# Designed miniproteins, single chains, continued (3): the designs that were tried, part 41

Each design is a single chain, and the fold is of that chain. pLDDT is the mean over its residues in the fold that is shown.

## One batch from the design tools (miniprotein)

Design m9405
Fold by ESMFold2-Fast:
Structure m9405 (fold): chain A 106 residues (1-106)
Amino acid sequence: MSARVSQSGIDTSTQSIAWYERFKGSDKLFSIAGISADGTKTGYHPGVEGRATISQDKAAGTAYLDLENVHPDVEAFYVAAKKGSEVPLGEDPSSFEKVTKVATFG
């Protein structure tokens, strides 16, 4: 399946953003992706490379994480933070909850 996670309240013009993944039942944050302050450069952890895509909407001040090939039994939280920090930027961390069935839209 695929999923989109969004984080609002981000200054996409001046801040490098890192995306972190935390599985339910774990207290550890794993850095999975990063995007440069101008949005022109992206980097991905090898474990998500080819299935994760990060992007920004500068007008909305929003960062997005798109995930492909997510297992239905995976339950994880995703956090956007300034690169090199584990402190969330903006609102509360977005969550990717366990989905036992994927609905076809349209």
Scores: mean pLDDT 60

Design m9406
Fold by ESMFold2-Fast:
Structure m9406 (fold): chain A 102 residues (1-102)
Amino acid sequence: SEIDKDIELLREVLRLLGEFETKLAQAKSKEEVYNIVKEFIEKLEEMRKKSTNPELQKVLDEAIEKLKEAVENGASVEEIRQILTDFRRKVRELLEKLEKEK
């Protein structure tokens, strides 16, 4: 079903978030942080193309925009981590909502 596909996509987003948060914690330079963030943006854009759910598309679009702005404006690792924390919260909230609709 479409809901099952959206649930699996949200679970994949949470897995990617965990992987990228680990990479950010291991980063040794600001350049390495920005390369990690750019790779994450590319993965989120791929996921955005697979989604047909407007709420999921909005959550992904907002995260992509904030991460792009963070890189462009030279944001701190702490600011980037805050963006990821807010994104994770929204993803979990949407996942819980969709699982209850199943």
Scores: mean pLDDT 87

Design m9407
Fold by ESMFold2-Fast:
Structure m9407 (fold): chain A 66 residues (1-66)
Amino acid sequence: LDPATRARLRAVAEGLAQVFGVDPEKVYEALEGVLRGEMTVEEAAEKAGIPESYVRFAVRALRAAA
């Protein structure tokens, strides 16, 4: 991931972590895994502890801005 995408991913991960009361590093790793094609949305949702719909929306937004 390029530096700009990593910065946006960090901000999104921190925001979701605050909303759901989960570890921002787990959210970051989960979203990065989906963006890299290394994990499914379902796996990312389980790892991060957030709903699949929010993983899908976050990944879509991050891909659209890249």
Scores: mean pLDDT 83

Design m9408
Fold by ESMFold2-Fast:
Structure m9408 (fold): chain A 73 residues (1-73)
Amino acid sequence: SLLEKAKEIGKKAADLIREIDPSLGTLAELILSGDVSVIRSLGQYIKDRPALRGEVGKLVEELAKILEEIEKK
């Protein structure tokens, strides 16, 4: 399901954020919340951090697209 896929991508992004910078635990929790408005708001913060905007940025973008599809029901 889309919800299961969103959870898997969110977990991958959160785990990767914690591996890159353990001090960003709050950012990881916000991504795991599954709130699309929160995740969209984090886009600028992620883009401003070179370590995050690569692989994490791609995962967060995919997560936002899936969550938007779920909301569009």
Scores: mean pLDDT 76

Design m9409
Fold by ESMFold2-Fast:
Structure m9409 (fold): chain A 73 residues (1-73)
Amino acid sequence: SMAELEAAIAELLALASRYLSPEEVARLRDALRNGDFETAERLLVRVAIASDDEAELARIGAVFRRVVALHEA
């Protein structure tokens, strides 16, 4: 559903926003909403390089996979 997609996007943005500028957060939100996974993955690679928290990175990966699955439904 649209509500589940927006909730998953909000969770991913809350985790990633620590490592991204406000402009990059807006770009990630738009990419995730539009299913532009190439753009989303480029931004999330930058988050993965900046974060030293393995549990946070695992959660980011899990939520990103959920966003992808919700678009493919």
Scores: mean pLDDT 86

Design m9410
Fold by ESMFold2-Fast:
Structure m9410 (fold): chain A 97 residues (1-97)
Amino acid sequence: MTKEEIEERKEEIVEEYVKAYPNLFLEAGYKTSADLDKLDAAVREAIAKAEAEKKDVTVRVDEETWAKVSFGTPEEVREKVTKKLEELLKEREERAK
């Protein structure tokens, strides 16, 4: 099953993310794929501000399109990324029914 393959690779995915963003945990929302350009701009702005100010930053384009960056330690980022991956796996299983 695809979820078993992702579980095996979950640790690798988490470590790659933390390697790229050791102090930043990114969360984002969007309604449609047409909003991805706006989301990309919001993500870039949120990351830049979080790195500069070393604090949590939220950039909202509209009610549906937003980017939030949480500033923390690499250990906190690992925990948040791991939890998010587990939530995404659960949502994917529920939507397949």
Scores: mean pLDDT 74

Design m9411
Fold by ESMFold2-Fast:
Structure m9411 (fold): chain A 94 residues (1-94)
Amino acid sequence: SAEEDIEAIARRVEALVGPRAAEVVRRYARLVLEELTDEQIELIVSRLTEPARNEDFEEVKKLLEELVKEGKLSEEMAELLLELYEIRLERAKA
């Protein structure tokens, strides 16, 4: 079920980046799981992997805004991805 899928994702996120990131996933994922296709997930991963690895927050933000403008990503999904990326960067520097 979608609820079990959300909880599985949230538990994995909690193990990797902590409980605050898991709360973000739970807050957004329930709405997003119905809209996000496997093809969109692959596109997001392929487009964001290099900028995220370079820790270029502004480039990641710009790419997310471009994906929203092109209709390939919802504003809510872009907000979720950017918030998770911020949490990851803060945790990596702590």
Scores: mean pLDDT 72

Design m9412
Fold by ESMFold2-Fast:
Structure m9412 (fold): chain A 66 residues (1-66)
Amino acid sequence: MNVSRAALGAWLRLLDHDGDGYISEAQLQAFLDALPLSPEVRALLESHVGPDGRVDLDALTADLLA
């Protein structure tokens, strides 16, 4: 199943409850497990997980919309 990149970015920002522009790797993995995404889209999203286990949503959404 394919999901639009704009929808993915919007849904990921809903996980950012405190508005700091970051989500945890655990939140991202739960999101990925909920959606039947292509391996390429999953890999793109996972590539934004930093060594601290945080995901920068500004960088991620910019990459999704590129």
Scores: mean pLDDT 76

Design m9413
Fold by ESMFold2-Fast:
Structure m9413 (fold): chain A 57 residues (1-57)
Amino acid sequence: LSSLSREERLELLARAALELARQLGVDVGTVVDWMVKQGDLSEEEGRELLRLARELE
């Protein structure tokens, strides 16, 4: 995909966060919190991504 909408980007990141959480044996919320602290996501984007990740689980 040459470009992603905001929703498509968040869905991709949610799937990546779930996979990383599974690999590390931690809660997906821990991964999302880390991404927000690193500046990869805003606090609002982090909350939306976490909600999507829980729905996709």
Scores: mean pLDDT 78

Design m9414
Fold by ESMFold2-Fast:
Structure m9414 (fold): chain A 65 residues (1-65)
Amino acid sequence: MSSISMSRIMDDLRKQSDDYRDESGGYDALSRIYEDRGDTDLAEKYRKLSKEYKDKADDLDKKIK
């Protein structure tokens, strides 16, 4: 059955949030590298990905509170 203790749900959500934050951070770093190199197209692409994963992490954090 899909009945799970709150602690298990919170641990799973925290892990996913951490994974999304790591991805966001990686994309943010890449965006900054490409911006510094003058590659605006790649910088914008990775900046959007960074924001997308940050938003996913923030949404998960909002659920775990």
Scores: mean pLDDT 79

Design m9415
Fold by ESMFold2-Fast:
Structure m9415 (fold): chain A 86 residues (1-86)
Amino acid sequence: DVEKQAEESALKMLGEYLPDASEEEIEEFYRALLEAAKPLEEEAEKNNEYYDPVEELELLRPRLPERFHPMWEKALEAEKEKKAKS
């Protein structure tokens, strides 16, 4: 089950970025990211585009409900730090 494996991997990563968030909060945030990503996935597929994780998160911000913006900021900071160490 590709969708389940992708979800489990993403939830694990988000849990590492958001150690103070509950499982329910992380799952809710993940689902909000999936909904925000739908238009970007369609355009990326059409244009054969590749986004790094930081760019992708920044593109998702205007499509995320405001209640998830604090979680989004923490995830973006974690991805930027990870990229800087690479």
Scores: mean pLDDT 74

Design m9416
Fold by ESMFold2-Fast:
Structure m9416 (fold): chain A 65 residues (1-65)
Amino acid sequence: HMEELKKALEEIRSLRTEMLQAVAAGDDEAAREAMRKILEISEKYKLFEEGHEAVRAYVAAREAR
């Protein structure tokens, strides 16, 4: 149980980094794909706070660009 959640959290963290790098590079398609994967993982494992934080980070990064 806990090991699966740890793996999911690690994956969300990696995807969030990939998403923010894509936003900075102007690759909106890659950024949206990374966000979609984050939301799928957050729904599957009920990690809604982590999913919401990723959405906020995405919006903030796009506004700063």
Scores: mean pLDDT 83

Design m9417
Fold by ESMFold2-Fast:
Structure m9417 (fold): chain A 125 residues (1-125)
Amino acid sequence: SDRLKALLGVLYIYELRKRGYSQREIGELLGVSQSTISRIFNGEKVSLSTLVQIFENYAKLLDLSQRQQDWLLQAFQDLLESNPRARELAERLLTGLLTGSLSPEETEKLAEELSSLYNAYLDSL
């Protein structure tokens, strides 16, 4: 679903930041403007279609097959269905970014906690 793609796109932006990439470099890697990346880190309003594009561009960057993309999306869906905390974090993060209601600190905290739960879930498979 577009909501799952959007959420994974946000988590991948934070993963690139953890790897030491600047906002400019993340924009260059993902084919979006630095201002778009800045808006996401600041919890400012971004469109669902922009977040979906980020996921699709990240998948291309990593040369992920359609099967690999579908598996990652299904694993994320399964996490959200089985883990109420992950579902809460995902809903708050996505709704906040679509409305521009999050602080930078709130956005980072939600993305990092959700990413940690997703990585732990993947490691359990």
Scores: mean pLDDT 89

Design m9418
Fold by ESMFold2-Fast:
Structure m9418 (fold): chain A 77 residues (1-77)
Amino acid sequence: SLEELEREAEENTPLSYGDFLDYRKRLNEAIEKLKKEHPDMTYEEFLEKAREIEKQLRDEYRAKHGEKNRALIEKSK
């Protein structure tokens, strides 16, 4: 289910709280867009595409998290 995808993303994405909220917002928007663009999609196909979107966003936000951590270290110098 979409709820299970969100839970897995939350557990496996070590983000700041602000980045986590932004991630969730973008995930929800991407899923909503998928539903609107492909209303004839089967539930099974929808879950597959939803997992792909979730993975892409997780990878993006993990990279962003690394950048923010580096910026914080640089600021402390």
Scores: mean pLDDT 68

Design m9419
Fold by ESMFold2-Fast:
Structure m9419 (fold): chain A 89 residues (1-89)
Amino acid sequence: SDPPPLSPVEAEAVRDYLYLRLNMDDEEAFKAAVDRIIERRGLTPEQRERLYKALEEIFKMRKEGWGDALINTFLYETLLEIHREHAAA
């Protein structure tokens, strides 16, 4: 049995999440990928600051030895929150 389809907001968050996941092994590439999402989505200054803060937290989590599953969950939840806020504006 297939899961129910994602909402449009969830689908867009998953798309950006998967794109960022492809660039997570290199901090410079990851930052550049985040910058491309900010530009493509037309994020507000407040949403940009939120996403950069999350990027800094991800780098910290990696340095502290957090597991990939926890880091990936944090990234997805952050993107979903930003997408929901952006769609509501």
Scores: mean pLDDT 81

Design m9420
Fold by ESMFold2-Fast:
Structure m9420 (fold): chain A 88 residues (1-88)
Amino acid sequence: SLEDTLKSIIEQLKQEAEELVKRMDEAVERAKTALENGSEDEIKKAIEELGKLVQEGRELYSKYPDLKEVGDAIEKAVEAAREAREKL
């Protein structure tokens, strides 16, 4: 049915959002680790990874602004990238 198809699409979207949030949270933790114990190259790599994930997150969030968890993860990733840049 059309209703079952729509439910499947919504479930896929939620899974995509959850995976992206998880990747962003993991990248934030890697950036924190690089800031505490990492080399300048590790910090630069963390900034690049955060930038790519923020771009991906912004594209998803612009289409689906009700995904507040994606918006929150973007804000955390932007802040982590800012702190990493200040260390350089």
Scores: mean pLDDT 86

Design m9421
Fold by ESMFold2-Fast:
Structure m9421 (fold): chain A 85 residues (1-85)
Amino acid sequence: KVKEIAEEAAKLRAEAAKEAGILDELVEATEKGLEKFKEQAKKAGVEYEVGEYTTEEGKTVKEVVPVEKAKQAEEEIKKVKELKE
């Protein structure tokens, strides 16, 4: 389930970034976010899942979700959908 949440988050961000014309910037931002998250998780011994979504252009967006924050990530996905609508 956490992996599914991470994949859905990656897809939503990729779609939003594509519509805004900032897909390349999002790809870079998600890579930086993943590295920062790995550092934090390594220090705390935290379990996490990585979700990936590849766009039609072959751009891959990655999202990392700690298992303990899965519910918060799911709520963030809902907020993104509300902002889009």
Scores: mean pLDDT 72

Design m9422
Fold by ESMFold2-Fast:
Structure m9422 (fold): chain A 86 residues (1-86)
Amino acid sequence: DKRKKATKKFQEGLLALRAGDREAAIAKAEEAKKLDPSLSAPAEGLILAAQGRYEEAIATLEEALAKDPNNSEAIAALTVAEELAA
């Protein structure tokens, strides 16, 4: 199932980002986005955060949540971006 594989890659990206492995975070987010385009906004937010572009990451993820408040991947990425920005 591509969707389950994409979600796993996205979760691996979040863990890499929290661990300070920015290169792995970007690679996993790109894989997730390619496997499931519905993850594009959360993955782009994760990539921006991995690049140290926290304000842009937060803005992208807040926009995604304004359109879909139940986007669990966007919620998870926003939490990590806000933690790293603090």
Scores: mean pLDDT 87

Design m9423
Fold by ESMFold2-Fast:
Structure m9423 (fold): chain A 90 residues (1-90)
Amino acid sequence: VSTEEIARATVILTLAVHLAVLENDKSLSEEDLKLFRETADKAIQAIDEGNYDEAIKILEEGRKKATNPEVQEALDSVIKAVEEAKKIIE
């Protein structure tokens, strides 16, 4: 298993964990959950292309649109995970 594969898997796992937490939050609106899901899908696509900078940009744009504090915290955590993954593969 390569360092790049481990970095990618770590980011995807971080996204999956946060999505699971948000999906189990009964106080979260469908609109808030949809924003996280759409942002995550776009970020994963960028990561699959090897473009970590684009993934960070996508996540930051999603963070700007997020008004719910829990979604904001989840996106902040994912951004940090992508930044750390980028440092490992560089």
Scores: mean pLDDT 82

Design m9424
Fold by ESMFold2-Fast:
Structure m9424 (fold): chain A 74 residues (1-74)
Amino acid sequence: MTPEEIAAEMIATYRERLARAVAEGKITEEAAEELLAIYEEIAARIAAGDWEGARRLEEERREELEEIMRRGRL
C-alpha cells in the first residue's frame, strides 16, 4: 500500500470507531469530531511519508487526546 492509501485507511478506521462509540453512547459527538481532527493531522503526515513526524505529533497531542476523551466520556 502507498502511504496515501495507508493514511486513508487509518482515517476510515478511526471514523468508523468514533461513529460506533457515539452510537453506543460512550462518547459525545463533539469529542468524536475533535479526536477525528487530530487523527486527520497525523494521517496527513503519514500520507506525506513522514512517519517520524506522525509519531512525534501523536506524542505531542497525547495529553490533548486524553483530555478530549475524559471530557467526552459518557
Scores: mean pLDDT 83

Design m9425
Fold by ESMFold2-Fast:
Structure m9425 (fold): chain A 61 residues (1-61)
Amino acid sequence: SRATELVAQRGREETAALLAEMAKLSQEEASKRAYEEFGRRFDNLEEARAWLEARHARHAE
């Protein structure tokens, strides 16, 4: 639906903004930020991005 598309787009925009901020941090700081925001630790930002994209896609369904 149109509403589902808009929710998915907003989620992607918010995720992109957060990941851009995390990309400016060291890997250790980025991992800490991810744990504080999502309750999960990731080995790298690519893994965190993939998880967040999958989460937003699931919620958009």
Scores: mean pLDDT 64

Design m9426
Fold by ESMFold2-Fast:
Structure m9426 (fold): chain A 84 residues (1-84)
Amino acid sequence: KLTLDSAKKIVEELVKKGYITEEEAFEILSIFYDYLRKAEMLELLGKPEEAEKVYEEGQKAFIDYLIKKGVPKELIDELIKKYS
């Protein structure tokens, strides 16, 4: 399960390895956080099925952003496994 804490650890390691900049790390964490907030609000309103869809969209957006920045998919999968 990808959390904000695990996402932070992933992007910090990617910055250290030179795959993304600190600015790009902030950008993707902000995007992911917005998805998490929306999912939490939907859960609070008694819409767990909609919350799950928004959470999945957030995870996809996180992964797609990193792929677009040139991070290998295998490395993304390894870091998610390491920090989740």
Scores: mean pLDDT 89

Design m9427
Fold by ESMFold2-Fast:
Structure m9427 (fold): chain A 76 residues (1-76)
Amino acid sequence: MLSKEQLKEALIGILVEGEPIEEVAKRIGATKSQIAAGISAVGILKIVRDTFKDKNIPEDILEVLKELEEELEKTK
């Protein structure tokens, strides 16, 4: 499982920097599957919220957060 710091780096790379998930996986020392599992986890939503606390969250990131919440509801 990814650490909190690895998940934070993955979210920033994918959502803010627009990096392909494969490049982010290489950079943080994780597999694409680990990143995908981490992104779908409840904990990742908290990490994103904490990272962008008291700032305007970019619309693209808000859309991803909404999609992740919908996936979590669908998967449970």
Scores: mean pLDDT 64

Design m9428
Fold by ESMFold2-Fast:
Structure m9428 (fold): chain A 89 residues (1-89)
Amino acid sequence: MEEEYEKIKEEAKAFLRKAAPGAPEELIEAFAEAVAEAYRAAKLGDEEAKRAAEAEAERTLVEIIGLTRGEAAAAEAAKASAAVREAEA
């Protein structure tokens, strides 16, 4: 059963790493934890815990999107510009 939860977490992490490359690992892990908790709560019949975990997963996804589209994209652009300047530009 713990192995089943780890499998769900790993699948969620793999999906996010492909869908949002450059997202902080901490947020990817938080999303995976929330997905696994939603699954655990559903399996136990805990509707309140399931809803809380689903809300946490959505909140984390929104945060990842914001960082990936804004700050992470800006960081990648800054890194590229610095590399060009360091190459005698």
Scores: mean pLDDT 72

Design m9429
Fold by ESMFold2-Fast:
Structure m9429 (fold): chain A 67 residues (1-67)
Amino acid sequence: MTLSDAYALLSPEARQQMMRLLRQSDSHDPESIAQAMLEGARQAGYSEERLKELEEALRRDIELSRQ
């Protein structure tokens, strides 16, 4: 499964934070990736509104991935 739409919304800094979090947990399942994206964006300083848009994109990607 891929979270490609949500991934495209991440800034380069948020992507770096996400990758650091994923390396710590050594997890590659979609839910772990989604949580890492959200936490990475939060650590990169995203506003509440931007976090909301990211969460909506994650929901869409997950829903599409549910077959």
Scores: mean pLDDT 75

Design m9430
Fold by ESMFold2-Fast:
Structure m9430 (fold): chain A 58 residues (1-58)
Amino acid sequence: MAQIQAQYQQLMDQAVDISLQALKARQAGDKATEDKLQKQLQQLNQQIVALRQQARAA
């Protein structure tokens, strides 16, 4: 795959991993960690959207 496609896959995998970690933090009552992970997930989604646009525009 092209480098952009590989990067996209990595970001998707990271999004899944962060979601699972946020769930674990929530179950543990660690609200601070959950909050950080939620913010990271938002940022990751922004990066995924940007990569998709770059892949088409480039």
Scores: mean pLDDT 79

Design m9431
Fold by ESMFold2-Fast:
Structure m9431 (fold): chain A 77 residues (1-77)
Amino acid sequence: MEEFMRRLEEELRRALAELVARGELTPEQVETGRWAILVAAGKEEAIDIVHEKTGEDKEKIRERIEELRKELLELAE
Protein backbone atom coordinates (compact mmCIF):
# COMPACT_ATOMS: atom_id res chain seq x y z
CA MET A 1 0.00 0.00 0.00
CA GLU A 2 2.66 2.55 1.01
CA GLU A 3 4.70 1.84 -2.14
CA PHE A 4 1.56 2.15 -4.27
CA MET A 5 0.76 5.48 -2.57
CA ARG A 6 4.30 6.78 -3.13
CA ARG A 7 4.17 5.77 -6.81
CA LEU A 8 0.70 7.29 -7.26
CA GLU A 9 1.78 10.60 -5.69
CA GLU A 10 4.93 10.67 -7.83
CA GLU A 11 2.94 10.06 -11.03
CA LEU A 12 0.30 12.60 -9.98
CA ARG A 13 3.09 15.15 -9.55
CA ARG A 14 4.36 14.31 -13.05
CA ALA A 15 0.83 14.52 -14.48
CA LEU A 16 0.32 17.93 -12.85
CA ALA A 17 3.65 19.13 -14.27
CA GLU A 18 2.46 18.02 -17.73
CA LEU A 19 -0.80 19.92 -17.25
CA VAL A 20 1.23 23.02 -16.34
CA ALA A 21 3.26 22.58 -19.54
CA ARG A 22 -0.02 22.41 -21.50
CA GLY A 23 -1.30 25.58 -19.81
CA GLU A 24 -4.11 23.76 -17.99
CA LEU A 25 -2.68 24.70 -14.57
CA THR A 26 -0.36 27.44 -13.30
CA PRO A 27 2.93 26.61 -11.55
CA GLU A 28 1.58 28.22 -8.37
CA GLN A 29 -1.36 25.78 -8.36
CA VAL A 30 1.02 22.79 -8.06
CA GLU A 31 3.47 24.24 -5.50
CA THR A 32 1.86 22.27 -2.67
CA GLY A 33 1.08 18.56 -3.02
CA ARG A 34 -2.05 18.92 -0.92
CA TRP A 35 -3.61 21.50 -3.25
CA ALA A 36 -2.37 19.61 -6.32
CA ILE A 37 -4.15 16.40 -5.25
CA LEU A 38 -7.42 18.29 -4.71
CA VAL A 39 -7.19 19.76 -8.22
CA ALA A 40 -6.21 16.43 -9.79
CA ALA A 41 -9.31 14.79 -8.27
CA GLY A 42 -11.42 16.96 -10.59
CA LYS A 43 -9.25 16.49 -13.69
CA GLU A 44 -9.82 13.45 -15.91
CA GLU A 45 -6.65 14.38 -17.83
CA ALA A 46 -4.54 13.81 -14.71
CA ILE A 47 -6.04 10.33 -14.29
CA ASP A 48 -5.32 9.57 -17.97
CA ILE A 49 -1.67 10.63 -17.60
CA VAL A 50 -1.17 8.51 -14.46
CA HIS A 51 -2.80 5.52 -16.20
CA GLU A 52 -0.51 5.92 -19.23
CA LYS A 53 2.62 6.20 -17.06
CA THR A 54 1.85 3.49 -14.46
CA GLY A 55 -0.43 1.07 -16.31
CA GLU A 56 -2.76 1.04 -13.29
CA ASP A 57 -6.50 0.76 -13.83
CA LYS A 58 -8.14 4.19 -14.21
CA GLU A 59 -10.87 3.25 -11.73
CA LYS A 60 -8.29 2.38 -9.05
CA ILE A 61 -6.46 5.65 -9.71
CA ARG A 62 -9.72 7.62 -9.45
CA GLU A 63 -10.71 5.84 -6.22
CA ARG A 64 -7.35 6.55 -4.58
CA ILE A 65 -7.38 10.21 -5.65
CA GLU A 66 -10.88 10.56 -4.18
CA GLU A 67 -9.71 8.91 -0.93
CA LEU A 68 -6.80 11.36 -0.69
CA ARG A 69 -9.09 14.27 -1.52
CA LYS A 70 -11.52 13.30 1.27
CA GLU A 71 -8.65 12.94 3.76
CA LEU A 72 -7.28 16.37 2.81
CA LEU A 73 -10.73 18.01 2.97
CA GLU A 74 -11.17 16.69 6.53
CA LEU A 75 -7.83 18.26 7.50
CA ALA A 76 -8.66 21.54 5.70
CA GLU A 77 -11.69 22.19 7.93
Scores: mean pLDDT 63

Design m9432
Fold by ESMFold2-Fast:
Structure m9432 (fold): chain A 97 residues (1-97)
Amino acid sequence: KELELRKKLTEIVVEKLKKLQEEQEIPEEEQLAVIHEATAEALEELGLPKELVELERELARLIRELNNTEDEEKRKELEERITELLNELNRKMRELG
């Protein structure tokens, strides 16, 4: 069940990323944020909990903020917040089975 869900999620994300690459050239620094946005859309399409969709969108937002931040102290705060959200997301995804 979990393996099939992850496979389906990956297939949808890959297809969305392929379409985005055809429509626009994604800068290397934006790729990780774009992956999290594509994952949020895939989760929404699969009817998975809104909380997971919101976590993925928040991750994409924070990653973009980190990419545009030069202040060392603010970068550290953003990296810590990103790590916390990734841990929460991974925990919630495991609970979905």
Scores: mean pLDDT 79

Design m9433
Fold by ESMFold2-Fast:
Structure m9433 (fold): chain A 70 residues (1-70)
Amino acid sequence: MSDVERGGKLFVERLFSMHAGKGLDGTSFADVSDEELEKMVEEHVKKGIIKEEDKGPLLAFLKSLKAAGQ
């Protein structure tokens, strides 16, 4: 739960402004595999948008969106 909340706050603060125009929602993530979600988060770490230590919380948040949609 704590990691999911942290990931959600990180998403809103650092990623939402970049993704707001895309109409991002949980249904998009429900269609994506866990491996693809991890790859997307790794790309953000490589670009310096998020730190390596934030990868886990962000992944937990994204996977929670997929699980909640189930």
Scores: mean pLDDT 64

Design m9434
Fold by ESMFold2-Fast:
Structure m9434 (fold): chain A 63 residues (1-63)
Amino acid sequence: DEVEKDLKKKLETYIKVEKLNPEQKELAEQALKYFLEALYNDDVEKSQELRKKATELFEKAEK
């Protein structure tokens, strides 16, 4: 999934490059963990749930 790969790359870059406060960094790192878990999960429904969770955490880190 091209969109998924792009989003993951942006999230990894955001964590590494941006100066995040501790709370934002924690949320972004948690989001990345869920994205990675989704990629390695063989259950399509579970993978989709994990991606939604990751997206929500990333959005929270941005705000």
Scores: mean pLDDT 71

Design m9435
Fold by ESMFold2-Fast:
Structure m9435 (fold): chain A 68 residues (1-68)
Amino acid sequence: SVSEILEELVRLEKEGASREEIYERALELLKKYNPTPEQLRELMREASEVLSDDVLEEVQRAVEEYNG
């Protein structure tokens, strides 16, 4: 579920995880949950409302790597 991915990313940001740690964890979660393109759009929409710009950038980078 994309909500589980988002909750973990929110938790990492709140606990002060590094940008690289957030990127690696986001990529791991994407590979684990195998979200569809529609689910990825929902994830990025929800993430933009709750994550900081720095963290959102790393999540976007992970999504691009996952899709490439």
Scores: mean pLDDT 85

Design m9436
Fold by ESMFold2-Fast:
Structure m9436 (fold): chain A 85 residues (1-85)
Amino acid sequence: MTPEELAREVAKKVGEMLKGKEYVTRDEAIEILRKALRELGYPDELIDAAVEFAKKILEGKERLSRDAAVMVAANAVREAFEKLS
């Protein structure tokens, strides 16, 4: 699996979970990322790393759009996978 394949899979899952929502809070975006990775069967080490990258990306932000949340999730999981590989 490439980082790009993983990022696309997570983006699809997060997008599906946020269907019907226009905006989410930072905390909601982080928890949706965590839940998406768990439901896709990824190990806790990858989940924890992705959450830490998402926290860095979202530093100082209170709310973000659904599309921004999907992009943050994709970027965070790609960075986490590259770091752990």
Scores: mean pLDDT 84

Design m9437
Fold by ESMFold2-Fast:
Structure m9437 (fold): chain A 69 residues (1-69)
Amino acid sequence: GAALIGRLSEREFGVRLRTAEAAELAARALKLIQQGKYDEARELAERAGRLSGVSTEELLRGLEAIAKQ
C-alpha cells in the first residue's frame, strides 16, 4: 500500500515521502511505469515530489528501480 511505497522510496533512493497523499501518488505512478505509461507516471511523480520536496527526476528513478524488482 501507500505506506509501503513511502518506506521503499526512503530505502531504495533515500527519498522521504512526507504525506500519505504523496505516497498514494507515488504508488499510482509505479503502476503506470509498470504499464509503460511514462508520461502519466511523470505527472503523478511531479505531484508527489512537490508534496515531499523531492525532484521529479529523483522520484521517477527510484520508482523505476522499485518497478524492476
Scores: mean pLDDT 72

Design m9438
Fold by ESMFold2-Fast:
Structure m9438 (fold): chain A 80 residues (1-80)
Amino acid sequence: DSLKLLARYAFNADEVPEELRELAEKLVKAAKGDPEKIRAIGVVIRHLGGTKENLEKVLEAYEYDPEGFFEKAKALLESE
């Protein structure tokens, strides 16, 4: 379940908050259900904070340059 995967990485939860569900569905759709891309998107959201404004910013950044977004997100995935 792509939404559950996003929820785990973005919110450290099993479910996306209802008020963010539409944006989360758009993010999953933009990632085309790719688990690695969903994980990258989720980690960026977790780093920024899981607010509606931040999800909108992440969606815009990903749609602008999906490959460049993914490469930058990998740096966050590797940083501990």
Scores: mean pLDDT 80

Design m9439
Fold by ESMFold2-Fast:
Structure m9439 (fold): chain A 74 residues (1-74)
Amino acid sequence: GVGRVTVTGPAGGASAAASAAGGGENSGGKMIRREAHDDTGVVEIEGPDGVRSAEGAAKLGEALTGGEATAEGE
């Protein structure tokens, strides 16, 4: 993929944050969602567009969850 956004926090929180960060207008990207294997949930958004600009999505994810958000561009 070209972009990736990773949000980590409580399992439900991370998933919700990533969804909101990408928005409901994900028409060109692909969302990869993985549940916590520990205590923390991780959600990745990947694709040529990502769900939305990876950099912008990370900011929103960080604001929405009490955890952390990270964005990567490829």
Scores: mean pLDDT 45

Design m9440
Fold by ESMFold2-Fast:
Order: C-alpha cells, then sequence, then structure tokens
Structure m9440 (fold): chain A 82 residues (1-82)
C-alpha cells in the first residue's frame, strides 16, 4: 500500500504527507538509477531529496527510506560509505 510507504517516509524525514508522497514517487520513478550503485548518483539523489524536503537529507536518511520501502538497490554503493 502506498499509504504505508508515505507514512514511513513522513516518520523518517519528518515531513508533511505531501512532501513524503513526492519523495516516494521520485524514489520509485528513479529505481533504475538507484540500481546503478554509483556513489555519485547516490549523492545526486541525496541532493534531490534535500530539495524536495526543503532541508538537508543525509545518506543515513536515504538508507532508512530505501530499507523501509524494501528497494535495497543502493546496497553496493552505500556499503562503501558505511
Amino acid sequence: SSEDEVQIVMEILKVPQQKAQEVVEYFKKNQSKLSSSDPAEVAELVKKFSDIVGRTVTYDDLIDVNNALGVNDLKLAVKKVT
């Protein structure tokens, strides 16, 4: 259910429902880019999410969102940051 995904993102990023919906939509739409596992692309995603949210989003926030949504596409790129 998209409702559960939006609620999880709201809790992780501390944003209103509208912003959480934008994050979920962008995340799913860019799933193929996440699968590239390129650290530079991950950094660009962090910047884009920060723009949507209106504050700095960190790699930890991105990991939490990725894990919560069950995507796990960033495992190889993000593993090197951890």
Scores: mean pLDDT 70

